# Ledger of designs, part 110: designed miniproteins, single chains, continued (5)

Each design is a single chain, and the fold is of that chain. pLDDT is the mean over its residues in the fold that is shown.

## One batch from the design tools (miniprotein)

Design m19825
Fold by ESMFold2-Fast:
Structure m19825 (fold): chain A 58 residues (1-58)
Amino acid sequence: KENEELIELRKKSPEIAELYRDYFVYKEQYKRGNPEARKKAEELQKKIDELKASLDAE
């Protein structure tokens, strides 16, 4: 399941864990009406996707 895989990935990769923590912080701020936070969350999502792709390629 996606959530379980996300938790496992977070445990195995501290770097991805840090990005996910920041991502959720900005997602919360976006929910509270901060449009700048949405942009930050999108940037963090891109970094997470890039790291996952890099891990898969290597």
Scores: mean pLDDT 72

Design m19826
Fold by ESMFold2-Fast:
Structure m19826 (fold): chain A 100 residues (1-100)
Amino acid sequence: STQELIDLMDTLSTSDQYDVSIDFIDRMIDLFRQNGDDDSVNYFQGIRDQITNAYQNGDDNSVRRYSYQLIFRSSVYRDVHPDIRPQIDDIFNDMIQRTQ
């Protein structure tokens, strides 16, 4: 569930949250590009930039918040696009595995 991913993210260091979130968002952006969804590419690029800026500034709280936004928005996208749900589930599972 979305809450289980958030709870798992909370167990990570800020550095690990950053690494996992950037890999997760890059995979989501690649999926959007494959589907020709330029609006979602641009939106998630914005989240990527926010996470990167927060991390570079030592703003641990903002890294956490933008990582939650990433998880939430990806979950909503998954619910709206059932045809690509398995691909999104694979990205979520990879995120979980990187934290174990």
Scores: mean pLDDT 83

Design m19827
Fold by ESMFold2-Fast:
Structure m19827 (fold): chain A 61 residues (1-61)
Amino acid sequence: SHMEELRKKLFEESKKKYDANIEKRKTELLAQGYSEEEVERYIKADEELRKFIEEQVKKNA
């Protein structure tokens, strides 16, 4: 349906922006002197924090 097509497009656009932001952040951390392993650990911790915030928002909505 038209609504399903819109949802897929919005999801795809959001994912592309998210992926681009992650790549930019990795590049910035590497430029600051962090190792690839440290960057991976940092990104993982940031993703966990984001999921926690989303869960709290859902509980309050």
Scores: mean pLDDT 73

Design m19828
Fold by ESMFold2-Fast:
Structure m19828 (fold): chain A 69 residues (1-69)
Amino acid sequence: MLTEQQMIQAVEQAGRRLGIPYEKTLEIEDRILSRYTPDELLKLTVEDLMKIPGVGKDLAELILKYAKQ
């Protein structure tokens, strides 16, 4: 089972990999955590994550990659 801490780390790692400022990564993290549980995140598609403001395709793909590790 994915924990909330692992979900947070997946978002933060994805943001760092793409060179997104940490402050903006935290804004995106809050948006994701307010909408989805960790288990729900594992069921999302790239397109589902791209519906979140500030999340483009590259960020969505990396979040899902790191969450599934």
Scores: mean pLDDT 82

Design m19829
Fold by ESMFold2-Fast:
Structure m19829 (fold): chain A 72 residues (1-72)
Amino acid sequence: DQAQRDARSTQAAALVSKGRKAVENAKSEEEVDAVAAELTAGLAALPGVSPAAAQAVGDELKKYGLEALKKK
Protein backbone atom coordinates (compact mmCIF):
# COMPACT_ATOMS: atom_id res chain seq x y z
CA ASP A 1 0.00 0.00 0.00
CA GLN A 2 1.36 3.40 -1.02
CA ALA A 3 0.08 4.98 2.21
CA GLN A 4 2.14 2.52 4.27
CA ARG A 5 5.22 3.33 2.17
CA ASP A 6 4.52 7.06 2.59
CA ALA A 7 4.26 6.61 6.38
CA ARG A 8 7.65 4.84 6.36
CA SER A 9 9.13 7.66 4.26
CA THR A 10 7.75 10.15 6.80
CA GLN A 11 9.49 8.21 9.61
CA ALA A 12 12.76 8.22 7.63
CA ALA A 13 12.44 11.97 6.96
CA ALA A 14 11.84 12.62 10.68
CA LEU A 15 15.00 10.67 11.58
CA VAL A 16 17.04 12.62 9.01
CA SER A 17 15.65 15.95 10.26
CA LYS A 18 16.50 15.02 13.88
CA GLY A 19 19.99 13.95 12.83
CA ARG A 20 20.64 17.18 10.90
CA LYS A 21 19.65 19.31 13.90
CA ALA A 22 21.78 17.19 16.25
CA VAL A 23 24.84 17.32 13.97
CA GLU A 24 24.51 21.12 13.52
CA ASN A 25 24.91 21.36 17.32
CA ALA A 26 27.79 18.84 17.45
CA LYS A 27 31.03 20.13 19.00
CA SER A 28 33.43 17.39 17.84
CA GLU A 29 34.01 14.87 15.06
CA GLU A 30 33.16 12.10 17.56
CA GLU A 31 29.72 13.66 18.17
CA VAL A 32 29.11 13.88 14.40
CA ASP A 33 30.10 10.21 14.00
CA ALA A 34 27.77 9.19 16.86
CA VAL A 35 24.80 11.09 15.36
CA ALA A 36 25.46 9.63 11.89
CA ALA A 37 25.70 6.10 13.35
CA GLU A 38 22.37 6.57 15.19
CA LEU A 39 20.71 7.74 11.96
CA THR A 40 22.11 4.77 10.00
CA ALA A 41 20.89 2.31 12.68
CA GLY A 42 17.46 3.98 12.88
CA LEU A 43 16.98 3.89 9.10
CA ALA A 44 18.21 0.27 8.85
CA ALA A 45 15.59 -0.72 11.46
CA LEU A 46 12.77 0.53 9.18
CA PRO A 47 11.09 -2.22 7.10
CA GLY A 48 12.12 -2.13 3.45
CA VAL A 49 15.19 0.10 3.92
CA SER A 50 18.34 -1.59 2.62
CA PRO A 51 21.48 -1.46 4.81
CA ALA A 52 23.33 0.19 1.90
CA ALA A 53 20.70 2.95 1.58
CA ALA A 54 20.74 3.55 5.35
CA GLN A 55 24.56 3.77 5.33
CA ALA A 56 24.56 6.18 2.37
CA VAL A 57 22.19 8.56 4.19
CA GLY A 58 24.29 8.29 7.37
CA ASP A 59 27.45 9.03 5.35
CA GLU A 60 25.83 12.16 3.87
CA LEU A 61 24.85 13.36 7.35
CA LYS A 62 28.43 12.77 8.54
CA LYS A 63 29.78 14.80 5.60
CA TYR A 64 27.30 17.60 6.35
CA GLY A 65 28.27 17.64 10.03
CA LEU A 66 32.01 17.68 9.32
CA GLU A 67 31.54 20.67 6.99
CA ALA A 68 29.57 22.45 9.75
CA LEU A 69 32.40 21.74 12.24
CA LYS A 70 34.96 23.37 9.90
CA LYS A 71 33.09 26.67 10.41
CA LYS A 72 33.29 26.47 14.22
Scores: mean pLDDT 78

Design m19830
Fold by ESMFold2-Fast:
Structure m19830 (fold): chain A 104 residues (1-104)
Amino acid sequence: SELEELRREYQRILDELMANAPDSTRPAIAELGNLFDELLDLAEKATPEQRERIIGLLRDFVEKAREAVEKLKTLTPEEQQKVIDDLVEGARKALEEARKILEE
C-alpha cells in the first residue's frame, strides 16, 4: 500500500540520519519517528478524502527529509543539528495540519 511504501521510505531516512548525524541529535531523530508514526495512524483512521490530503503531507515531509539527509554529508555538526531540529519542527506542523484535516 501507499502508506506502507511511505513507512519503508521514512524508516530508511531515519536509519541514514542515525548513521550520519551527531549522537546529540538522537532524541530529535527518535521524536521524528514518533511524529511520523502518529501521522500514519491519523491517515489510517481518516476518510478516503482526508487520507489523500494527509498522504500529501507525508509525501512532502519525506521529500524534505530525503533532501536533508543528502545535505548532512557536507555540513558541520552544528549545521546538522539545525537541519534535524528544522525537520522536527516541520513534522510537528505536518501533524497539526493533519489533525485539522480530521476535524473538518
Scores: mean pLDDT 84

Design m19831
Fold by ESMFold2-Fast:
Parts: structure tokens; C-alpha cells; sequence
Structure m19831 (fold): chain A 98 residues (1-98)
């Protein structure tokens, strides 16, 4: 559990830095690849991991739609990208914790 939290926190921090730098495509790629490697390391099946990513993606899309009504598209994309990474990590943690 503690090792997972350390690995996940490092990945979220790396993603946050890329988001701050405006490298949103790289941030998404780093988050997805890193989370997939963590899922494999902690025994989560590819099927379960794909379900986690799908849910995180849908949640991030909903956040983007709401935020795009009140802020710039660029700012909404930045926030949604970070939310995607955080939600994927949180959903993966719940499966590792089981």
C-alpha cells in the first residue's frame, strides 16, 4: 500500500509539472503509461485497468464541459488533464486496496 502511494504520487507530480508547462498531450501519455505500469506491478488485470481509464476519461470529459462554460478552453483542458490523472490514480488505488 505505502509503496503504491509513493509511486502514484510521483507520477501525479510528474503529470502536474507537464500540465503547468502546457505539455498536455505528453502529460496524458505519461499518466496513462505510468498508471498502466503500476496496474501491472500490483496485479491489476488489463481489463480492469482499461475500465479504470474509461471511467477517468468520462469524468474528465464532464469536468471539461462544465469548466469550458466559465473559463478559457486552454485552462479547461489543463484542469481536465490533471483531473484525469488524479482520478485514474484514485480508482487504481481502490482496486489495489481490495
Amino acid sequence: MEEFKKDANKLVEETAQLVRDGNLDEAREVAEKGMRELAKKYGISEETFDEILEKARKDAEEIYQELSKVMSKEDAERVATFVYAVNAASLLLEKVKE
Scores: mean pLDDT 83

Design m19832
Fold by ESMFold2-Fast:
Structure m19832 (fold): chain A 84 residues (1-84)
Amino acid sequence: SMEEIEKLKEEADKYEKEVAENRARMTQYQDEVLKYIAEARKDPEKREEYVQKARENISRMQDYAREASTNEKKAEELRKKIEE
């Protein structure tokens, strides 16, 4: 029915929006990683501190990458149902 297709489109749009938000978060954490790597190069005495901060931001980036992957799969399955 048209109502069922519309509902599937709304759900797919929701997951696609969540993917975009997750990817924006990943970019923010990636920028922080690059910042801390640059700081580690400029200040060798604080290298270990900056490497730890970079590692923590990599971990956060990976969390959002997994969430983005999950949301992408949900959106793709919903889009397939609409196309069938």
Scores: mean pLDDT 89

Design m19833
Fold by ESMFold2-Fast:
Parts: sequence; structure tokens; C-alpha cells
Structure m19833 (fold): chain A 60 residues (1-60)
Amino acid sequence: TVRGWVPYTVEPGDTLEGILLRHGGDPADAARVAALNSLADPARIEPGQVILAPGEVELP
């Protein structure tokens, strides 16, 4: 496994900081992750949206 970026489908009630915590990221990076995902506002995530979040990826 390698730390990288993983696609995550936003669920109702999710926050970007909460997603970062669950994926082994730092909630303080929310603004940087929002910028990576072309979000003008870290609070502007919607259910069903796919974002890139930090996480572990299993290599082949």
C-alpha cells in the first residue's frame, strides 16, 4: 500500500474535514484539498460528488 489520492463519493452529512480524518489525512489541509478538487469553498461539497481525498492505495 502507498499513500496517494483516492476517489471518494460524498455522502449526505459529510464534511471535507471529516472525509480527510477518515482517509488518514489532516483536517487542516481541507483548503488545499478543496483547491485540488477545483472547489471555490471547502464547505461546497454535495452528496454524490466525487472528490480526490488522501488515502492509502493498494498497488498491483
Scores: mean pLDDT 70

Design m19834
Fold by ESMFold2-Fast:
Structure m19834 (fold): chain A 95 residues (1-95)
Amino acid sequence: SKEEVIELLREVADAFYRRDNQRALELRERLKELLETMSGDELLEVGREVIDDYVSRKDWRRAMFAATTLLSIARELGLDDVVDAILDYLDEVGE
């Protein structure tokens, strides 16, 4: 479900934030498997919900880990439009 993917992305971002790189990579692989079954639009909706929540709380580190995780997976899946949308969003947030 979309809620499961949202929660999993938060868990990946938190694991990287805590420097638990082994756990983060294990969760990232599961996230990638779920995202392969989703459309690019659904992936972008998940990204916006998680990143916007972190940004609204001024949790820039977790926001960046969530964004870079999705960007990395989108690149691996060949979702060029999603890659461009994430990069545009990060540019706006960085101002």
Scores: mean pLDDT 84

Design m19835
Fold by ESMFold2-Fast:
Structure m19835 (fold): chain A 97 residues (1-97)
Amino acid sequence: MEEEEKKRLEEQKRLLELLDKLAEQLQKIAEKKKELRKEGNQESIKELEERLETVEELLRERAEEGASDEELLELEVELLEKILEGASVEELREYVR
């Protein structure tokens, strides 16, 4: 295998691993939303949606700054983990600074 092909395969494997981690975090968020809906906790659902919107805004800002797909996927995974740990919008914004 040519060195260039090896590098492409290694990059592809890293991206796939990050996508798997992202899918896992998104599934945990979806389950949390489902639980909150069953509880009738509209305030917590709204707060969760606001935190998710903040993640989308931060990812957009980093993409506009020239962040790679790998860097954006890593950041999204980290921010979603922080949401699951109970991080506020302010804490998410400070993490990216």
Scores: mean pLDDT 82

Design m19836
Fold by ESMFold2-Fast:
Structure m19836 (fold): chain A 62 residues (1-62)
Amino acid sequence: SLEERVDRILERIEEIAKSMKNKEDQIGLIDAFKGWLEENLTDPELRERALARLDEFKKKIE
């Protein structure tokens, strides 16, 4: 399903961010992906949930 694919992509982005040595790069990746989701994920409920998850993850890095 689209939801399962979005969740897998989010998990992968979080793993990539965790592998980065620089917090600025980690935040930059998250912000870039948030922007991509806002432009490309047309399901408003899935988009809101995905953005909230990335915001929570970003808060843990900051």
Scores: mean pLDDT 84

Design m19837
Fold by ESMFold2-Fast:
Structure m19837 (fold): chain A 88 residues (1-88)
Amino acid sequence: EKDAKLLENIKKRLEEAVARGDPFELDVAIALGEIARGIFKVDYERTGNEFDKELAELLGQAVDAARAGDYPTALKILDEAIKKAKEK
């Protein structure tokens, strides 16, 4: 359950950053989301695995929401991504 654990760690870090109001930790959580998105995108390009495509798309949406300051939406999308990663 590598992918679900990765996404759970990103979500937890974003939740903690939001709770603390720490701009540096918010930037780190967003950067981790972008890295994870890149990993899933590359895996989809190599393998054609539709789960990786969907996870990359969800992470892109979550990162965009977080960059806009819409943390509730970003966290909701991360929950959707975690659920999808567990459905394999």
Scores: mean pLDDT 86

Design m19838
Fold by ESMFold2-Fast:
Structure m19838 (fold): chain A 81 residues (1-81)
Amino acid sequence: MDDEFLESIVKVTAQVAASLPSEERKRQVLVSAAANMLALGASEEKVKEAVKKIAEQAGLTLSDEEAQQIVDEARQRLETG
């Protein structure tokens, strides 16, 4: 994946997530963004890093474990359709 494209996803997703009133909706946006990045061939490590950046910019604090859970949920979405 192109770094410029990944930065664009992070920026747009962070703006969308920041506009949402609930932490649950912010989390769902993060999972959707992670699934899209995985589908485009980004490594799990890069996706986890991007999720953390989006969360920070959206005002959401994620632990390393919570960021991993988002990546795992995104992977499940890709496997089950």
Scores: mean pLDDT 79

Design m19839
Fold by ESMFold2-Fast:
Structure m19839 (fold): chain A 55 residues (1-55)
Amino acid sequence: SRRELLIRLAERHSGLTREQVEELLAARTDAEIERLGRETGLSPAALRSLKAALS
């Protein structure tokens, strides 16, 4: 599916796991994105840009 392809591309380019990419796509608040940033070492701005590109 398109979703599966986008998740795999995000994993390869960002270093995020599949679970983390799905968590990013499901995030509804800045707090969830900031939490994911702390777990992954990516900036919240980079995560927001990735989420926008995948949405």
Scores: mean pLDDT 79

Design m19840
Fold by ESMFold2-Fast:
Order: structure tokens, then C-alpha cells, then sequence
Structure m19840 (fold): chain A 65 residues (1-65)
């Protein structure tokens, strides 16, 4: 299940929040057979995945720290 909230995105660090919103808006989030959601960031050379968008976003943020 995918749960996306503008309020939750605002709770992220300023630069991270804007970047994640841009990725979602441009469709850079990939869903393959609904088994895996992948977020790829070529600027930071980071790829993160999860069972849903929420988990993928959390894993993505962890790699940026």
C-alpha cells in the first residue's frame, strides 16, 4: 500500500523534501510488479528500494545521511 502525504514530506530536511517532491513529480519513481518501488538519484549516485513508496523514501533518506 502506498501512502504519500505532503505533510510528511514537509517534515524532511529542506533540501531533501524539495528533491523528493521533484522525483515524484517527474515520475522518476519506478514500480515493478508492485513487488518493489525504486528511487534513483543520479546527482548523488544513490539508489534505494522498498516494498512500497514509503519504505523506498525512508531507505533513500538513510543513504543520504
Amino acid sequence: MVTLSTKKLKDLPDSYGSHILLLIATGEVKITGKELVEISDTEFDVTASGKNLREALVNYLKKLI
Scores: mean pLDDT 56

Design m19841
Fold by ESMFold2-Fast:
Parts: sequence; C-alpha cells; structure tokens
Structure m19841 (fold): chain A 100 residues (1-100)
Amino acid sequence: MPSVREQAQKLASEALELLRNRAPEEEILEVMRRLLEVTKEASPEDRAEIARQALALTREFVARSRDPAAREEALRIALEIAKIGEDEETIAELERLRAE
C-alpha cells in the first residue's frame, strides 16, 4: 500500500490535472475531499506539507473557477486541511483568498 504522503501527493496531482483539463468542478472537489480524509491519518509533518499542497491547489481552483459555490467549497475543504495541520500561515492565506 502507498504511504499517506504518497497518497496525498497523488491526490493533489490528480486534482491539479483535472483542473487544468477543465474537468467538472464537482469531480475536482471529490478529489479534494479525499485529500482531506488522507490528511486526518497523516503525521504532523505530513499534515503541514499537505496543507501547503491544498493551498496551492485552491489558489489555482479559485483563479480558474467562476462558480462562487464551487470556490467556497474548495476554500472550506482547504481550510479544514490547514486547521488539521495547525498551519496558521496557510490558514491566513486561505482566509485572504476567501475575502478577495
């Protein structure tokens, strides 16, 4: 079985590929929800890395999406990941993306 870190990296890459290939937003959000579940099982060190990956993914999603509901859901998932990782800087950056 792949490690939690390998699972998270694969999911983040899959979500970015789907986003760049203009896949349905719900399909991308489903991959992001799987990334959130993987984060719950990760070590503290891996959680911080996953939070940074989620921030990068959410920045790209918000830049490309014109659906306010989809953008809000992506930000909600990424904020949950960052809070699990206790990454105050990533939380602050996500809150700024949500406000702007």
Scores: mean pLDDT 84

Design m19842
Fold by ESMFold2-Fast:
Structure m19842 (fold): chain A 83 residues (1-83)
Amino acid sequence: EVLPVLDMSKEEIEEMIESFIKRLEEYVENSPYATEEDKEILEKLKKNKDDLVESLKIIKEFFKKYDPELAKQIEQLIEKLEK
């Protein structure tokens, strides 16, 4: 399920965001290691799931801590979508 972020279509991005929300929700609900930040990110994503660019910005901030390379790719994708 790892796809090159830069070449994702709008539908693929929407599906990725939905899948990410589902996985993060599962993690926050079931993991004793889930932080308050993880819960806040989940709530923001749920509120903004219909805003593709805003959702990507939230996901980018999450990945800055865990995968800074992926965060950079998401930033480039945001720039491409805003054009």
Scores: mean pLDDT 75

Design m19843
Fold by ESMFold2-Fast:
Structure m19843 (fold): chain A 108 residues (1-108)
Amino acid sequence: MEKLKKLLEEAKKLTEELAEAIKKGDWEKVEELSKKLEEVRSEILELIIKEKASDEEIEEFVETLLEAQLLIIDAALEAGLISEEEAEALKARFEAGKPKLIEDLKKA
């Protein structure tokens, strides 16, 4: 779906900007970008469910979510908000959750 590809690209861009805002301690921008990213993610999820996205499109969405979470975790670590041990644990949890999220979305 062309719409899905554009929304995924927008989500990636917003995530990169959010990561930079976190590293800089620009909490006003973090709040603004977080709200925009949640809106885009909601549109993606609605599009996947309503238009019955292919298995490949669902997998691409989940991979994009995982990559986004990893970027945010790294930004939080660089900003001193979390420890290295907490960052590793969070990354492992998101990676472990990936197969179930893909399965759940394919059933929707």
Scores: mean pLDDT 82

Design m19844
Fold by ESMFold2-Fast:
Structure m19844 (fold): chain A 75 residues (1-75)
Amino acid sequence: SMEELEEELKKAIEAGDYEKAARLLYELGMIEMSKGNLEKALDLFEQALEYARKAGDEELATISERMIEIVKKRM
């Protein structure tokens, strides 16, 4: 559920697990986008990009940048 993802995100951030935080933020962004909540999805993908960069995850950073572009085009 979305509530479980949000709880896992809090734990990942508190633990300094930037890789897990980036993945969870990306998943939450996808959920908000599927609901049509584009502004919320944009914020979540931007946060996913920041954490992906902190983690050194080039693949997740690239995917997050792509999703930011897609969401902006739909706004």
Scores: mean pLDDT 90

Design m19845
Fold by ESMFold2-Fast:
Structure m19845 (fold): chain A 60 residues (1-60)
Amino acid sequence: SVTISGGSFTMSKDKPTTTVVVTSASGNRVVITITPDGTVTVTQYDANNNVTFSDSFNLK
């Protein structure tokens, strides 16, 4: 993981799934999960852990 002043970027790969978490200085975060079947799930959270955006799609 990498932490930047005012925000953070964390990448972890547990075979077979890759997860990327981006956190802003205000505490908002985006979680992107990519599974080996090509399914991408994007979830955005506010600083209070409320889901503000969620979508899922498949990459061919």
Scores: mean pLDDT 68

Design m19846
Fold by ESMFold2-Fast:
Structure m19846 (fold): chain A 68 residues (1-68)
Amino acid sequence: MELTLTALSEDTVTLTASAPATLTGLRGKTFAIDGTLTTTRLDLLGTVTFADGETKPVTTAVKEIKSV
C-alpha cells in the first residue's frame, strides 16, 4: 500500500492513501483516510494502518509530492 504526502502550506498537508486506512497520531487521535486527509503537519505524525494490516510511518517533512 502507498501513501503520498503533499504540502499545501507551512502548517497544512494532504495525505493520500492507495487504499482505505486509519491514521493513529502521536497524541492518540485517529483519522479515517478514504482517499485523502487534509490536516496540520503535527496531526499527521504517527502511523497509518491499512485494512490488510500493513503499517507505514508518516513524516511531515516534504519538499514536493512524495510517497511515504
Scores: mean pLDDT 63

Design m19847
Fold by ESMFold2-Fast:
Structure m19847 (fold): chain A 114 residues (1-114)
Amino acid sequence: MVEELAEYLKNKDLEKAIELLAEELKKVKNQEDAKKLAEKLDKALELADLSVSELSELIDKLLTEYLKLDKETVEEIRRAIEQAVREGLMSRREALRELLKSALLEAARKKLKE
């Protein structure tokens, strides 16, 4: 999964990356599974070594087409990450990766409550 996801991300095959993440999200049965999926996503993002621009493009596609989180939840996560970047706690690249992981965990949390 990690290597396959990293390859899709590196090649900008966002449709296949989203499809793979959707299949993995369906397998999440508890919070531990969700955490492991977020860890796998983080490893794949590290291996893909995307630019800040490419990470931003991926976030827009994942949030709008795949995760379909409510706008308020996305804005709260984004505000927290933007604050951390402004305070010098993390780089913009690190903030974007954390945003993706947080959004995935929130999507998994909503699935587990349904």
Scores: mean pLDDT 74

Design m19848
Fold by ESMFold2-Fast:
Structure m19848 (fold): chain A 100 residues (1-100)
Amino acid sequence: SKATGRNIAIIEASIEFIVMHARLNPDAPMEKMRQQIENLKNYILEVAKTLSPEERKELVSALQSRIKYLQSEAERSTNPNEKEVLSLLVSKLNEVIKEI
């Protein structure tokens, strides 16, 4: 649905914002990154509660595609802090998929 597409776009933009912030601020406190990622997880779970079973499948598919991208980026990254943020995002997004 159009509403599901919009929610997916917001979630994807939020993920990219976290990744970009980690890349531009490699010395940023990890605690802040963990909090942002946890807030994103909670947001996705709340969005999922409002969706039909079919729309949840669309969300899961989009999250799985994003996880593959983040895993690839983590493997290519030479920055330890970026790798940690990307790995944490992958872990938390996989937790979301298991709950929805």
Scores: mean pLDDT 85

Design m19849
Fold by ESMFold2-Fast:
Parts: sequence; structure tokens; C-alpha cells
Structure m19849 (fold): chain A 107 residues (1-107)
Amino acid sequence: MEVEERVKKKIEELLAELEKIAEELSKTDPEKAKNVRLNIEKFKEKLKEAKTLEELLFLALELAAAVAALTGDVEKYKEFLKELLKLAEEAGLEEFKKFLEELLKEI
């Protein structure tokens, strides 16, 4: 499934971004950096446990939200949600698509 591989690539990119954020935070706020690293480990475990495309899409959403919360970059988060919308549409996941459309209205 081409959509699944694209979602996994997005998850890997977001995990790499969180690791960079944790590294920068370790210079100014080591406690917060430690918490981010613990969350990265939990996300990596969720990725290994994910068996469905829906689980992968929700994991990508959780990771994007975590990055947005740490960076304050709402515009980048919105663009990411739009990309997830396209992936959900290509996969025929109508309910997940509606969920993302509602999220985009709230931010």
C-alpha cells in the first residue's frame, strides 16, 4: 500500500524533528528535553504496535500535535493536517477525513 509507506515516512520525519527539538531543549531546559525523549520512545513503541493504516494516521497526527505544541508553529501544523487529509482521502477513510476537517476549523 503506497499510502501506508507515505504515512510511515511522515512519522519518521516527525520523530526526527522531535529528536532535534529535544537536543536544542537540552541546552536550556534539560527536564523538558528528558520528557520529550520519553515521549519519542513511547511514539516509537506505538509505531511498532500499529497494525492498521488508521492507527498510523492517528500516530502521525499525535506526533504533529506534539511538534506544534513544542514549537508554536500552527501554520506548519495546519499544512501537515492538510497532507494527512489527502492521504485519508486517497485511502478512502471518510470518517478520519471528517475528523481532520473539523480539527482544521478549530486551529
Scores: mean pLDDT 84

Design m19850
Fold by ESMFold2-Fast:
Structure m19850 (fold): chain A 75 residues (1-75)
Amino acid sequence: MSEELEFEVRAGVALLAAAAGHVSSLRRGDEETAKRFDELRDRLTAALEAGDREAVEAVAEEVRRLLREMLKEDE
């Protein structure tokens, strides 16, 4: 059972992380970082539609890395 479902859940978590980063960036007035999260979310969605697991994992890591960088500064 479902490596597919686990993969989709991981991708969904990354999409939520990108959305959280976008909202946080907007609250800080950081348009550039908000735009970057939006671009990463689009890339993640496209990779999911293509079934490109490697691309999804790579973009998901970029999202989490950027979000963690923001959170370090926000704290």
Scores: mean pLDDT 77

